# Designed miniproteins, single chains, continued (4): the designs that were tried, part 113

Each design is a single chain, and the fold is of that chain. pLDDT is the mean over its residues in the fold that is shown.

## One batch from the design tools (miniprotein)

Design m15924
Fold by ESMFold2-Fast:
Structure m15924 (fold): chain A 63 residues (1-63)
Amino acid sequence: MEEIRETIDELVKLAEEAAKRSGSQFELLQQGLDEYVRAIEEGDYEQAKKIVQEVRAQLKAAE
């Protein structure tokens, strides 16, 4: 459960960064959130963490 809170906190920070950029950056984050929610629903917390890391890397690469 603690790891879930950590990944959620990380997603909140990513959402703040995406809001500053808007546009396609925001769309990337939205897609990542959908996949993250699905992984959590399936109990695959390791996959959820990987999704957060991938979204973060994509946002950085898109700059």
Scores: mean pLDDT 70

Design m15925
Fold by ESMFold2-Fast:
Structure m15925 (fold): chain A 77 residues (1-77)
Amino acid sequence: SKEELLKQAEELEAQGDKLEAEGNRYDAAGDFEKASQLYREAARLYFQSAYLYDQAGDAEKARAAVEKGNAALAKAA
């Protein structure tokens, strides 16, 4: 259902948020390699979330999730 797709998208986005926060902590500690890995994993989850939001018909949330993924990739560079 659309409701199940939306819920799954929200859960993936929340997981991405947790990994990005973890990456920020490693970055602050000077562990740039670990931070980069976490940012790439967060980006992957955000893009998966965006796909599911789009499938659920929520184009606005899909776009926001893509923007979060792109921002996370920029931090990983």
Scores: mean pLDDT 92

Design m15926
Fold by ESMFold2-Fast:
Structure m15926 (fold): chain A 79 residues (1-79)
Amino acid sequence: SDEEELRRLEMLKGALDTALAINDVLGQKPTQKMVDAIEAAIKEAQALIDKSTDPSLKARGQKLYDDLVAKLEEAKKQL
């Protein structure tokens, strides 16, 4: 279901947030693989927003998309 897909993407974002935070604590820059993972998550979030008919789910998906885009821009500045 769209709700299960959204929850999976939210969990993937949580994992990416944790990985980036661990790198920051260790004084390490984001890796290209982490950037690629964020870009993949952005595409999945966009696809979910586009196919969903539920306004509430679209709003949650849009927030996830916006948060991922901001995270991608910040990570790319550090490369």
Scores: mean pLDDT 86

Design m15927
Fold by ESMFold2-Fast:
Structure m15927 (fold): chain A 65 residues (1-65)
Amino acid sequence: SAELEAAYQAGYEEGYARATALLAARDQRGLMDLLIETGRLAQQPGLTGAYARGYSRGIFDALAA
């Protein structure tokens, strides 16, 4: 649905930005906590899961940049 796609894209943008900031700050604990929390939320159905899956993808792409 359009709502699920929008949630995924919002998650992607926020995850990318947050991971980039944590990497710049060399905050390894913050990055680890973020990955654990986001991975757990990605198991949820609906908008929450879609957002969390986008967020995880954003983190992954930031780590690869």
Scores: mean pLDDT 88

Design m15928
Fold by ESMFold2-Fast:
Structure m15928 (fold): chain A 77 residues (1-77)
Amino acid sequence: ASEFTEEQLQKKLQETIDLIKKNRSEMVRVRNEDSENKEQIDKILEAADKLLKEQTVKALQDLLNVLREAYQEILAE
């Protein structure tokens, strides 16, 4: 396993958290507006809430990928 330095981990964590915050807020908005995608968004929010508590580097990276893909498909940007 390749580990990051503290600086690299902190950078990735901070970048990931920023993206999570942004995407989570957008997801909540869309979830309330568009119930067609509610199930997918609820899955994402559930994963985000769980990972925010556990905060494993592995899980954060996985969550980021899931959020980015879902965001691009559900939330046009």
Scores: mean pLDDT 68

Design m15929
Fold by ESMFold2-Fast:
Parts: C-alpha cells; structure tokens; sequence
Structure m15929 (fold): chain A 80 residues (1-80)
C-alpha cells in the first residue's frame, strides 16, 4: 500500500547517522509528504528502493540528497 511504501522510506531515513540521511529527513521530508499525496504506491516504493541502495553502497551524502530530491520533484510535477 501507499502507507507501507512511505513507511519503508521513513525506516531507511531513521537507520542512518550520516549527514545525508539527516539532510534527507529534515530537508526532503516535505517533498516526500507532497509526493505521497499524488504518486502511486509503486512510485513511492521505487524511491524507497533507490534510497536503500544508495545508503547500502555508502554513496556521498550530497549524491543521495540530489537523487532523492530529483525523483520526488519529478513525481510531484507529473501530478500537476
């Protein structure tokens, strides 16, 4: 469900202590909230999968923030 997909993103965000996850949680949570209102459950799950992969691969904090922000903005734009 949509709630399950949003929950998965929240879990990945809260698992980390790296700056990238702190910035994503604080700065991008509003974008996630907006996207969750307009995007499909599968689209939100795709964001969760991307975030989890980048965290596991220890991608730089700025790269994680940029990738997730871009994907969330694309989902919001598609709904307009």
Amino acid sequence: SRADAVGAVGEVITEGVQRGLILLSGGLWHLLSEASGVASAQEIQDVADLLRRMVEEKAPADEIVEAVERKLNELIAKAK
Scores: mean pLDDT 69

Design m15930
Fold by ESMFold2-Fast:
Structure m15930 (fold): chain A 77 residues (1-77)
Amino acid sequence: SSFLEFVDTLNSKAVADAARVLIPSLGPELTLQYLRRAAEEAGVDLSGEWEPGEAGSPGKLDKNSVGYDVQLFEKHL
């Protein structure tokens, strides 16, 4: 599946690991719903557009990578 290859390009390990487990069982659309909920619970505002290259530094929360990956996943659908 092109979606599993896409998952390997994601910046957030947490998003990538969740997608690897959920996509084979639920498909990409339901996986996106789970990832959006998890991102919102982590304090990521998905109402805006996230920019590539906002990846966190070592020791920072990976919220920029999470937001970017979730929006990229939605656009890839």
Scores: mean pLDDT 70

Design m15931
Fold by ESMFold2-Fast:
Structure m15931 (fold): chain A 72 residues (1-72)
Amino acid sequence: GAAAEREAARRKALLQAIRKAIELAEKRLGKVLSVEIEMVGETKARITVTTEGGTAVFEADVLTGEVKLVEE
């Protein structure tokens, strides 16, 4: 039904946001060593990417797929 389809769309957007966060961290800080994902709310996830050059923290909006760097 419509609810299951919306849930699948949110999951897809979250996965795309995680991929974008990894790509941004790797481009700025070098080789990615680990990734930690935590849901901070119904529509927001915190993505912590640890790289050889440092740690970057992103917030992802699971409705839009937008990723924002919040700490580096």
Scores: mean pLDDT 78

Design m15932
Fold by ESMFold2-Fast:
Structure m15932 (fold): chain A 82 residues (1-82)
Amino acid sequence: NVSQQVQYYQQQIQQNPDSVTTWTNLAQSYLRQGNYDQSIYYAQQALSIDPDNRVALTVLGASYRRQGDIDRSRELMRRAGS
């Protein structure tokens, strides 16, 4: 259940806000739910801690692609593949 996953990861962020993995897990959970605005937000938070995090770049790129921003998606996917 995506909603239960979101609650779990939000609790983990409160315990360890510097955990890049927890931020990327929240971003992925919102992406699976189809909430692209929240997915973008949490992926950007992960990138504020680790600017080259491949999971965060990939999730951010996928979210922009689903919103129709193909150019930003391609740039982010290239950065993820580097």
Scores: mean pLDDT 84

Design m15933
Fold by ESMFold2-Fast:
Structure m15933 (fold): chain A 77 residues (1-77)
Amino acid sequence: RVAEIEAQAQAAVAKFQQRMEQGKDFLSDEAIAENTAEAQRLYDAAVAAARAGRFDEAQAHLDRLQAMADGLLGVGG
């Protein structure tokens, strides 16, 4: 479902942003910018693929975005 993928992508971005905020003292401005840009790219790609009916591609982008939210480097892991 497009709405389900969009909701999950929004939740993943929110989780990622919260982790970036919590880890900001341990990350360089460059690392924050690069990770934020990659998360935004994956969000845009997942939403675009879902809206185009390419759900396998949307899920792959969403999985990677969720992995970034869970495994952000420099924040507790």
Scores: mean pLDDT 75

Design m15934
Fold by ESMFold2-Fast:
Structure m15934 (fold): chain A 95 residues (1-95)
Amino acid sequence: SISELETQFNTLSDQLNSAIKAGKVEEAYKLAISLFDTTIQLVDQLLKQGDYDKAKQALNQAIDQLMKVLKVAPKEQIPKIIGMILRMIGLLLDI
């Protein structure tokens, strides 16, 4: 359900912020991937029900979060993080 995806999105967002603040780079990377996957699923469901404002909000929040991960990411993680950010920006521009 959308409610379950919103709960998962908020939980992952909070966990990601905590991991970044604690300098847990590998944990932040794994959480960023999970947040990205949850964001894509949440946005798909929100767009299907015509909730464009919530879809934009979720995309903007996830993009901001992944930009913070990018600032602390080792070189090996950068291409995947950039790819996830660009995909979400593309979705945001289509709304």
Scores: mean pLDDT 91

Design m15935
Fold by ESMFold2-Fast:
Structure m15935 (fold): chain A 60 residues (1-60)
Amino acid sequence: SDLYSRLLRHEVEELVAQGVSREEALRRVAEKSGLSVGTVRAIYEGRARLTEAQVAAMSA
């Protein structure tokens, strides 16, 4: 989903703005969303988007 991919990128950017390193921000977002760090990095870099199935599998 484009919307959820954008929200995921926004969460990474918010953590970086708060002084968290980009690598640590990617790890935290990956843990929270149940995705791999590689998947979150690909979405952050604009190389991938979340599928509807991945969105449905995320915690509420």
Scores: mean pLDDT 77

Design m15936
Fold by ESMFold2-Fast:
Parts: structure tokens; C-alpha cells; sequence
Structure m15936 (fold): chain A 95 residues (1-95)
């Protein structure tokens, strides 16, 4: 398990090295940590950045990332955004 500081260092290293898969993984881990702390706006930004990378890579983790972001929006009271993200995730696996 990683601390917030260590995850931020790993994110910066992954950016320098161009390791997009590690970058997306560390962004997701940091976003999960902020979500657990109730820091939903920071979690949203990190999930959105990870989702952008996962879309570029056509990564199977994309649907999971979209569902995590949807859950954060639901906790923030934005049910409409949450439902839209869940539908997007479902469409990825139904094609």
C-alpha cells in the first residue's frame, strides 16, 4: 500500500518515463485514496485523467474506472452524471 506522497512521486516518475499504464494505475490508486478520505473533487480530477489515458490505450480497465467515477459523482449528489457514466461503462462491455 502507498501513501499519498509516494503515489504522487510514482505518478511524476511514470509521466517522465512515458509509462501510460503505470500512470493510469497510480492515478486510480490516488483517486481511490481521496475518495476514501471524502475528497471527492480531487478524486474526480484523478479519475478523469486516468479515464483519458485508459481510452487512449483501449484498456479493459476503462469500464471499472468509469464506474468508480460514477460512484464518486453519486456521493457528491450528481446522480445524472453518475447514471451517464454507468451507461458508458455498460456499453463498453455490451459491444
Amino acid sequence: METIEKLKEKIEEAKKNGDKRKLASYLMQLADYYDQLGRYEEAVKLYEEAIKILKELNDPGLATALRHLAFVYEKMGDKEKAEKLRKEADEIVKK
Scores: mean pLDDT 84

Design m15937
Fold by ESMFold2-Fast:
Structure m15937 (fold): chain A 73 residues (1-73)
Amino acid sequence: MSEEELEKGRKLFGQEILKEHAMVGKYGPFLPIVENPKIPVELLNSLSPEQLDKLFAILAQTGDLEEALAAVL
């Protein structure tokens, strides 16, 4: 599978969450939320890597996914 195909797969199927999984290792307590979340995966798929990083940083601070999403949006 090509890199481009994997990147599109991440975006279309929420695999972008798995890509960010390596980063969220530092946010360990929130990993279940990111990996199999009540998060609207279509929303996460539309976010840039910078927006996702900001989301995880706020999530680590607040512990509230909905609050973190509202702050990033």
Scores: mean pLDDT 55

Design m15938
Fold by ESMFold2-Fast:
Structure m15938 (fold): chain A 65 residues (1-65)
Amino acid sequence: SMKEKIIKLAYELLKKQNASGMTDKDVLEEAENIVNYQIELLKEEGIKEEEALELLLKSLEEVLK
């Protein structure tokens, strides 16, 4: 799913920026929490979930380039 792809990209970004020495499990959990939190923030602003997912995907792909 698109959400799974976004979480994987967020995980890869957090792994590159992992200054705290977190475990892979902790980094994945944090990636899932951040993605879910961003979706909820966008939904509170009236953005539909599909649009929120597209915006997050585009943002993460751009940062990882």
Scores: mean pLDDT 81

Design m15939
Fold by ESMFold2-Fast:
Formats: structure tokens, sequence, C-alpha cells
Structure m15939 (fold): chain A 85 residues (1-85)
């Protein structure tokens, strides 16, 4: 699915970046990515079933995206530092 493809891409970026990350940064980024993707998938499924409103869905997607963005920032900062050295 498109959701699985997006998750696979983000996880792939994290795994590719692992040699340039501290263990702490890797674990934090992984947790944020997994949590964000879980919230996003669950929100989509609940919305498709009519269990939550559009407003509630948007808030959950925003929450999920914030976590994914935080994970990406950790990865991006570590990679930038490595490439600048």
Amino acid sequence: SSMDGYYGLQLGILLQSKPFLSDEDYERALKLLEEGMKIRKEAYEKYQKGEITWEEFKEKVKEAQKLIDEAYDIISEAMDKYLAS
C-alpha cells in the first residue's frame, strides 16, 4: 500500500543513516518514526470506518506528521554534520 511504501522509504532513510548516528539518536529517531506512522495508519483506518470526524482525523495526522518531522530532523542534522566533516 502507499502507506507501507512511505513507511518503508522513511525506515530505509533511517537505516541508511545508522552508521552516521549515535545509538541514542538512532533509537530516538526510530521510536518517533514508528510512533508517527502508527498514529497516521490508525487515524486513516478509523476515519475510513467512520469512527472519527474529519476534524479529529486532521488533528491526528498533524500529530503524526510532527513526530515524523522530528525523526527526519535528527537524521538530517546527523548526516549534515557527517558530510561537513
Scores: mean pLDDT 82

Design m15940
Fold by ESMFold2-Fast:
Structure m15940 (fold): chain A 88 residues (1-88)
Amino acid sequence: EAREVLEREARRFEELARRSRLVTDRLIAKDAAEILREAAESGDVEGALREMERLLESAKRALAQGIASEETVRALEEAVRRVREALE
């Protein structure tokens, strides 16, 4: 169910935000968790997908600048994939 996917991914980013040592990783993970939590409550899975894809592009730029980690980018890529699958 789409809501379960959104809630599970939100929890993963909440955990990533707690354990990440880079400030940018923490901010990205916090933003991702918030997007996914709001979508789980509203049912707007398509809106969540669009916001997560935009956040992923920002995270990739931060990684290229050396201020974000590969782990954070991979977590966003996986979340985008799972949210997209939940729409099908």
Scores: mean pLDDT 87

Design m15941
Fold by ESMFold2-Fast:
Structure m15941 (fold): chain A 64 residues (1-64)
Amino acid sequence: SQADALKAQLKAVQAQFWADATPELAEQMKALIKQLVDTVGLDETKAFLRELGWDDADIDAILA
């Protein structure tokens, strides 16, 4: 599904960001998170980010 594809891509980009933190990868993560919100809604996106180990403060910041 579109949601599964976006979740897989977000996991991959997050792994790349932790290996080499660049502004380009940060913007790509933010764009993927916005697309995921549009696809599955805010609550499911927040739940997925928590599964990835994101803190609520970081989730709220990226979604602002």
Scores: mean pLDDT 83

Design m15942
Fold by ESMFold2-Fast:
Structure m15942 (fold): chain A 80 residues (1-80)
Amino acid sequence: SMERKKAILFATASILAAGLLFQLDLNARRNPEQAARYRERAARVEELLRRFKRAYEEGDMERAEELLDELLRLSEEVDA
């Protein structure tokens, strides 16, 4: 079902973004000397999530999937 696929995409992006933002906040508190870098990464996660939401609302699932892939790539870069 197309509706089920859309729900899974939205849930996955939301959970991933929330987890990334939480981890980046923890990293900023743990490494205050690098806090600015973690906050810049958090701002990028928030921007990608906003773009994902717009693509989702427009029904552009291909664009939404591309934005989710970008969020997944950012998650790999959160390693210290």
Scores: mean pLDDT 82

Design m15943
Fold by ESMFold2-Fast:
Structure m15943 (fold): chain A 85 residues (1-85)
Amino acid sequence: MSNAKLTVSVNKKTFKVGEPITVTVSGDIVAGVHVAILDEYLNVVQEGVTDANGTVTFTPTKAGKYIVEARHGDVTARTEITVEE
């Protein structure tokens, strides 16, 4: 039984406030994947859905440590980023 696979990547690991975060999803499903930016307390601060190329862009408004989470059905992929002032 083949399980769907997701990989999430970002253009950088450290960003400035107002610097675009480009999230790319790769694997068996790339379009229509839900992506959330979670704060250190696991609160969703921004969310979106990937386009046909597997890409979604967010602009951070606050400094802090965040988790980028991509989800499709029961499959989840995560990466960590830092936003600085």
Scores: mean pLDDT 82

Design m15944
Fold by ESMFold2-Fast:
Structure m15944 (fold): chain A 107 residues (1-107)
Amino acid sequence: SVEEILELAKKLSEEMKEAETLIKNNGPRDQIIEELEKAIELVKKMIELTDDPEARKHFEKARSILEELLRDVKEGKITPEEALKKLQEANKHVSKGVKIVLEKERA
């Protein structure tokens, strides 16, 4: 349902905000990993609930970006500045997907 997708999107935004705060404050890597893993699980659930192909593509792009970011963080291959850019890019795709879901419900 659209309501379930919106609820998951709110939780995802909270987890992504927590990850952003940890990265900006050079917080513990294990905590950053935990928040990114939570964000990935939420976006996977959103993909499962999303029937619209364009909205789904945006959620799939967000998932891909977050999974790449998680790998780079685990391997120490990314700077905080690059990590924040990736997180912002993933969030833009989540926002685009949510907008499409809302527009399709109103049609």
Scores: mean pLDDT 89

Design m15945
Fold by ESMFold2-Fast:
Structure m15945 (fold): chain A 76 residues (1-76)
Amino acid sequence: VEEAIKKYREAASAAEAQPGGGPVADTFRKAAEALENGDLVTAAKYSTAGALQAIALGHEDALKKIGEANRAVDAS
């Protein structure tokens, strides 16, 4: 869980470094916060929404970090 939270925050930082990435970064931070609270359903919703927006904006680094976060959740 801790590793997945860290990866969601890394995805937010990667998104924020790119033009138009602020809203994507906020969505990934909400996913991390939901996971910190044990709300896996809300975390999955924000993770999915952020990934779709990152795809639309071409934020490849953020997408890579989200893939890592999802693998860390599965490993938990």
Scores: mean pLDDT 74

Design m15946
Fold by ESMFold2-Fast:
Structure m15946 (fold): chain A 81 residues (1-81)
Amino acid sequence: MSIDEILQELTARFGKLIAEGASIEEITEAVVEFLKTVPKEHVETVAAAAKTLISYYAAQKGEPEAGKKAIERIEKVVKEI
């Protein structure tokens, strides 16, 4: 799968979760599970995109501290992959 296809799937899954009213914590765990399915050479790029999307969504919900915790969670998982 190309990086463009992976990023498009990330964006589609993120949009669906937002439409379903998912919490920042729920979106963070979905991103963590998605990152485990990504080829190792693309994990850092996909994680960077996911952190940007979560940060933006957290700001829109007025929960920037939850966004910061989500970013820290993703960064820890990326180091373990």
Scores: mean pLDDT 82

Design m15947
Fold by ESMFold2-Fast:
Structure m15947 (fold): chain A 58 residues (1-58)
Amino acid sequence: MDEEVERLKKEMVEALKGASDEERKRITIQAARRLMEELGLTPEEASLIVKEAVDEAR
């Protein structure tokens, strides 16, 4: 579970680094949904992981 979350976070960081501001919004929304539906995270937990990925991509 933790390893899967870290893997998805790293994938998000890579995608975000090459993305425009508009693409970043789309990527983060889709990633949050995937974290909730695939890994069973709460919306709050998924949002935290997405925020960490966005911060790392900056």
Scores: mean pLDDT 79

Design m15948
Fold by ESMFold2-Fast:
Structure m15948 (fold): chain A 116 residues (1-116)
Amino acid sequence: SKEKLREEAKKLVKKADEAEKAGDYLTAALLYAHAALLYWLAGDKEEAKKAAERAAEAFEKAKEDLLARAKAMPRRQALALATALYLDAGLIEGAGAKEAAERVKKVVDEILEAAE
C-alpha cells in the first residue's frame, strides 16, 4: 500500500539523519536515496525530491571515503560501485532533483578516475 511505503520512507529518513549525525555519509546517502524511491512510488513527489536532494548532499560529503575505497579495490568492484551510484543518480533525477543528480554523477566520474 502507498501508506506502508510512506511509513517505511519516513523510517529510512530518520535512520539516514542518525547516520549523517554520526558522520556515516555513505550510509546516509543510500538511505536517503531509498527513501526518495519509496516516496516516488507512493506518489509523494515533493518528499521524494527532498529526500533525493539530501541523498546527493550526503554523497558529496562521502566523496573522500568513496574515492579512498575505489582506489583500494579491484577495478571490477570500483566499476560496480560506480554503476550502483549512477543508478542512484537516475532515481534522484526521476524524483525531480535533476541538479542534485548531476552532482552525484560528478562523484561517480571522480570514482571512475580514481579506479586503478
Scores: mean pLDDT 83

Design m15949
Fold by ESMFold2-Fast:
Structure m15949 (fold): chain A 90 residues (1-90)
Amino acid sequence: SLKERTLEVLDQAIKLAEELGDENLKKTIEAMRNQVLSTDDPSVIASIAIGLAMMLRKVIERTKDESAKERAEEIRRQALEIAKEALKAT
């Protein structure tokens, strides 16, 4: 389901935030995950996916770790695909 794919992408982003030692990023993504768990509204899922993609863009621009940058780019790509599908469902 769209909700399950969104939760999987958020879990990947939480793991990345942990590896980067970015506690504020981790807490923000955990809050997004809780919002996804509490909703079946595709418009809410789209908003969360867009928000995640925006945050990951900042991670990509600021990180010097090539492996972390590549993982952030992949998670962002998945988030944008989810946003597109969620907007189509609204």
Scores: mean pLDDT 88

Design m15950
Fold by ESMFold2-Fast:
Structure m15950 (fold): chain A 61 residues (1-61)
Amino acid sequence: MSIEEIAKELMDMLGVSEEAARKLAILLHQGNYDEVIDMLVELTGISRSAAETVVDYLVSR
């Protein structure tokens, strides 16, 4: 997936801002999965296991 596609998916799934979604997409592209999980938990209040599921979904697409 492109950075733009990942950002759109994050905005659609979790309601994060475009700025936050782009930052998360860049971190995912770099392989910084732990930082992405931490940011998703902080921004959305979801559990770590839910954030890990989101990351796995985005990486497998």
Scores: mean pLDDT 82

Design m15951
Fold by ESMFold2-Fast:
Structure m15951 (fold): chain A 92 residues (1-92)
Amino acid sequence: KIELAKELLRKALEKLGVTEPVDEEGLENAARAAAITVSKETLEEALRLAEQGKVEEAEELVIKAGKENLEKDPKIREEFERLSEEVRARKE
């Protein structure tokens, strides 16, 4: 699950045009958060969407699927938001 989530994040960054590496530790922590909140099947579907360039839809799918756990643990939501903000900053 963690490796699958990490691959999803890397594909999302690639499709957003981020060529420079993101902080590896931060990326791994976000991947772990996603892996514990989302099923393997949902992560695979999100990866497929990101691979097609539908990065925003992939993120929305992961957030929606993990919503129950995100409501219990706001730190996981914050980690996702921080990574998205970092991606936006590097895109600019």
Scores: mean pLDDT 63

Design m15952
Fold by ESMFold2-Fast:
Structure m15952 (fold): chain A 70 residues (1-70)
Amino acid sequence: GASEAAASLRNLARTLEEEGRPELAAFARQLADQVEAGRISPAEAAARLREHAPDDPLVRSAAAQLLKLA
């Protein structure tokens, strides 16, 4: 559900920040806030992540998890 998707996105953001990728972490947090507010679906969040960083293995893994929650 939306709460699980938001938690997944916040966990992704924390990992990205730890890896020195603060801009991508901020983007993941923005998506988490939008999913939690019901503004976008988990599937839409997955699509936006893939568009923003298509070749990133952490993003690919997180997007796949979000699609399972949709």
Scores: mean pLDDT 83

Design m15953
Fold by ESMFold2-Fast:
Structure m15953 (fold): chain A 84 residues (1-84)
Amino acid sequence: QRDQASQLLDQASRIARDSGDYDSSDRLDTLSRQIRTSDDIQGVLDQGRETIGRSIVRAVQNGDSDSARQLFGIGRQIGDIQDS
């Protein structure tokens, strides 16, 4: 569902922001809005998962294991939507 995917991307954006990854946060916020109107849902979700993956690496490098764990969980949920 587009609404569920949008909420997951928005949640990931907030976690990235809290972790200090403002670039990934801004990208994920854009993707959360874009998914609501895009004809290419899979392409938006692929970009979301890639951005989340990069944000996880940055969180781990900064010692923010809590943000990394939360982002990993959201990435898995987005993957489950794509594989549905």
Scores: mean pLDDT 85

Design m15954
Fold by ESMFold2-Fast:
Structure m15954 (fold): chain A 92 residues (1-92)
Amino acid sequence: HMSPLEFEAEVALALAEIQVAILKNSKEPVTDEDAEWLIETLERAYELAKKAGNEELIKQVREIATDALNILKEKGASEEVLKRFEELLKKI
């Protein structure tokens, strides 16, 4: 049932969810490296989900990206990263 593209997307989304949870529980400001990794991971997951034609995975990208954007705004992520999240959410 699960294609290699769907499997890669699910792994990327699971890792992104873990990172969002880590950021939520951290008292430290977000690093640029962590914020950039998160947007790159979610952009990759979206492209994989789109190629697989999996609407459930696309919905999961939207949900995780929305949570990530809110947490990154609270923790002072760069304007460049925040704009990339907003652009991703506009595509979904």
Scores: mean pLDDT 86

Design m15955
Fold by ESMFold2-Fast:
Structure m15955 (fold): chain A 102 residues (1-102)
Amino acid sequence: SMEDLELEIMEGMILIALGVARLGIRRNDDDLATAGINQVLTLVQRLVEETTDKSRTIAILNETIERLQELRREARERGLDGAVAAADQAIQTIQQMIDQLR
């Protein structure tokens, strides 16, 4: 359906934003890493607002948390305090969204 295509596009956009965050971490660019993480949160908020498929959305949110946890660990190892704080806030916010969707 058209709605399924929109979900696939939004999932792809989340993966791109995660890629930007990882690029920032690899470059030791805290501002770029933080911007990528903030964009992930913005896209996730939009996904939750627009979706009628709760089960698929919860699956995407859980995968996003796992990827953000990996990015947080890598950011912490590099001393990127802004990215660590942004990841902590995003993970907490997404966990709250999952609880609301249940």
Scores: mean pLDDT 89

Design m15956
Fold by ESMFold2-Fast:
Structure m15956 (fold): chain A 83 residues (1-83)
Amino acid sequence: DAAARAAELAAARELLLAAGMHAEASDGGVLATMLNLYERRGERNERVLQLTEEVQAGKRRVTQEERDEMDLLAARAIREAAA
């Protein structure tokens, strides 16, 4: 639900801040970070690749939900590296 997702995002962002990671400013930077994080997991995310093509073609912008996905992925990578 929305409240649970908001709490998860808040926790993820606190972890990112504690790790010294800065908020990604550009749409291209968000998508590049997501691709890199999926790649580190051994995943080639076709959806993020398609989103990258659409944003580069000027067809749309990165949404807040997509930025939230990046933050969750980055926080997961930090937790996995700490384990």
Scores: mean pLDDT 74

Design m15957
Fold by ESMFold2-Fast:
Structure m15957 (fold): chain A 65 residues (1-65)
Amino acid sequence: SIELEAAGGMLTMGFSVIGVKARVEVEGDEITVYIEPTTPEQLELAKEYVEKIKKITGKVTLHEL
């Protein structure tokens, strides 16, 4: 959906701002995020951002690599 595509774009931009290496995949009605944090702060910010976006879409899964 357009809402999921927009959420995926927002996640990609947000991770870029945080400076964390991330891969965002939008498939059907679900978003899957893979992150490679290099600092604890990046991981915390990434998790907080994902939780914020989850409140909008409800279908976001985060994997730490």
Scores: mean pLDDT 79

Design m15958
Fold by ESMFold2-Fast:
Formats: C-alpha cells, sequence, structure tokens
Structure m15958 (fold): chain A 119 residues (1-119)
C-alpha cells in the first residue's frame, strides 16, 4: 500500500517521541524506515501532500534526530539522518513553499553537519 500523509505525520510524531524519551534504538528503527521509504519514492509523494508547516515540522524532527545520534556518538546514524533532512523536501517543493526560508535554513544546516562529520 502507498504511504499516506497521515502515516508520515505519525512517523514525524514517533521521531519526536523517541528523541524526548532518549530511545536510541527506536530512533534508529524510525530513521531506517524513512530511508527505505525515500528509496522507494513513497516518502516524497506523501510529503508533497503535507502543509508547509507539516513539512517544516517533519524536516526539523529528522534534523533533531541527527543531533541526538551525534550527542550519543553514533556518527554513522547522525550522517544518515542529516543527509535525509537535507534531501527530505525537494528543491521544487521548497521553491513553492510559504516557508521557503525556514526549509532552506534546515537543509543548509543539515548539509553543513554532513560535511563537518565526514572530515
Amino acid sequence: SALTPAEVLALSQEIRDAIRNKDLERLKELIDRLLELRESGELGVALSQLSDEEKLAFQQAVFDAGLFFEENGDIEMAIRAYELAATLISDSEIEKSSLKEELTAIKERAREKVEELKK
């Protein structure tokens, strides 16, 4: 079955909950699931149906997952989460967004984190 916008919003909330609960293993499972959904193209299609505010909240949650992995010394997972945050919302979706500046700022911060951690 195709991934729904409601399921994407649920995943976004589960990521925030895992960070709040400091549940490293659950957060790994959630990020791995998002990476699989990105590779299948299902994540991009579902995200395109979200509001600008929902897209920003999701992008921020994935970026915050990267920060949490980094804090816990899981540099490989931190890089994967930051790369996901940088690519989560397409350039065409950002260009047409009312929150273009905020979406671009998180994308750029995520790219900087990837470059920093790969040095």
Scores: mean pLDDT 89

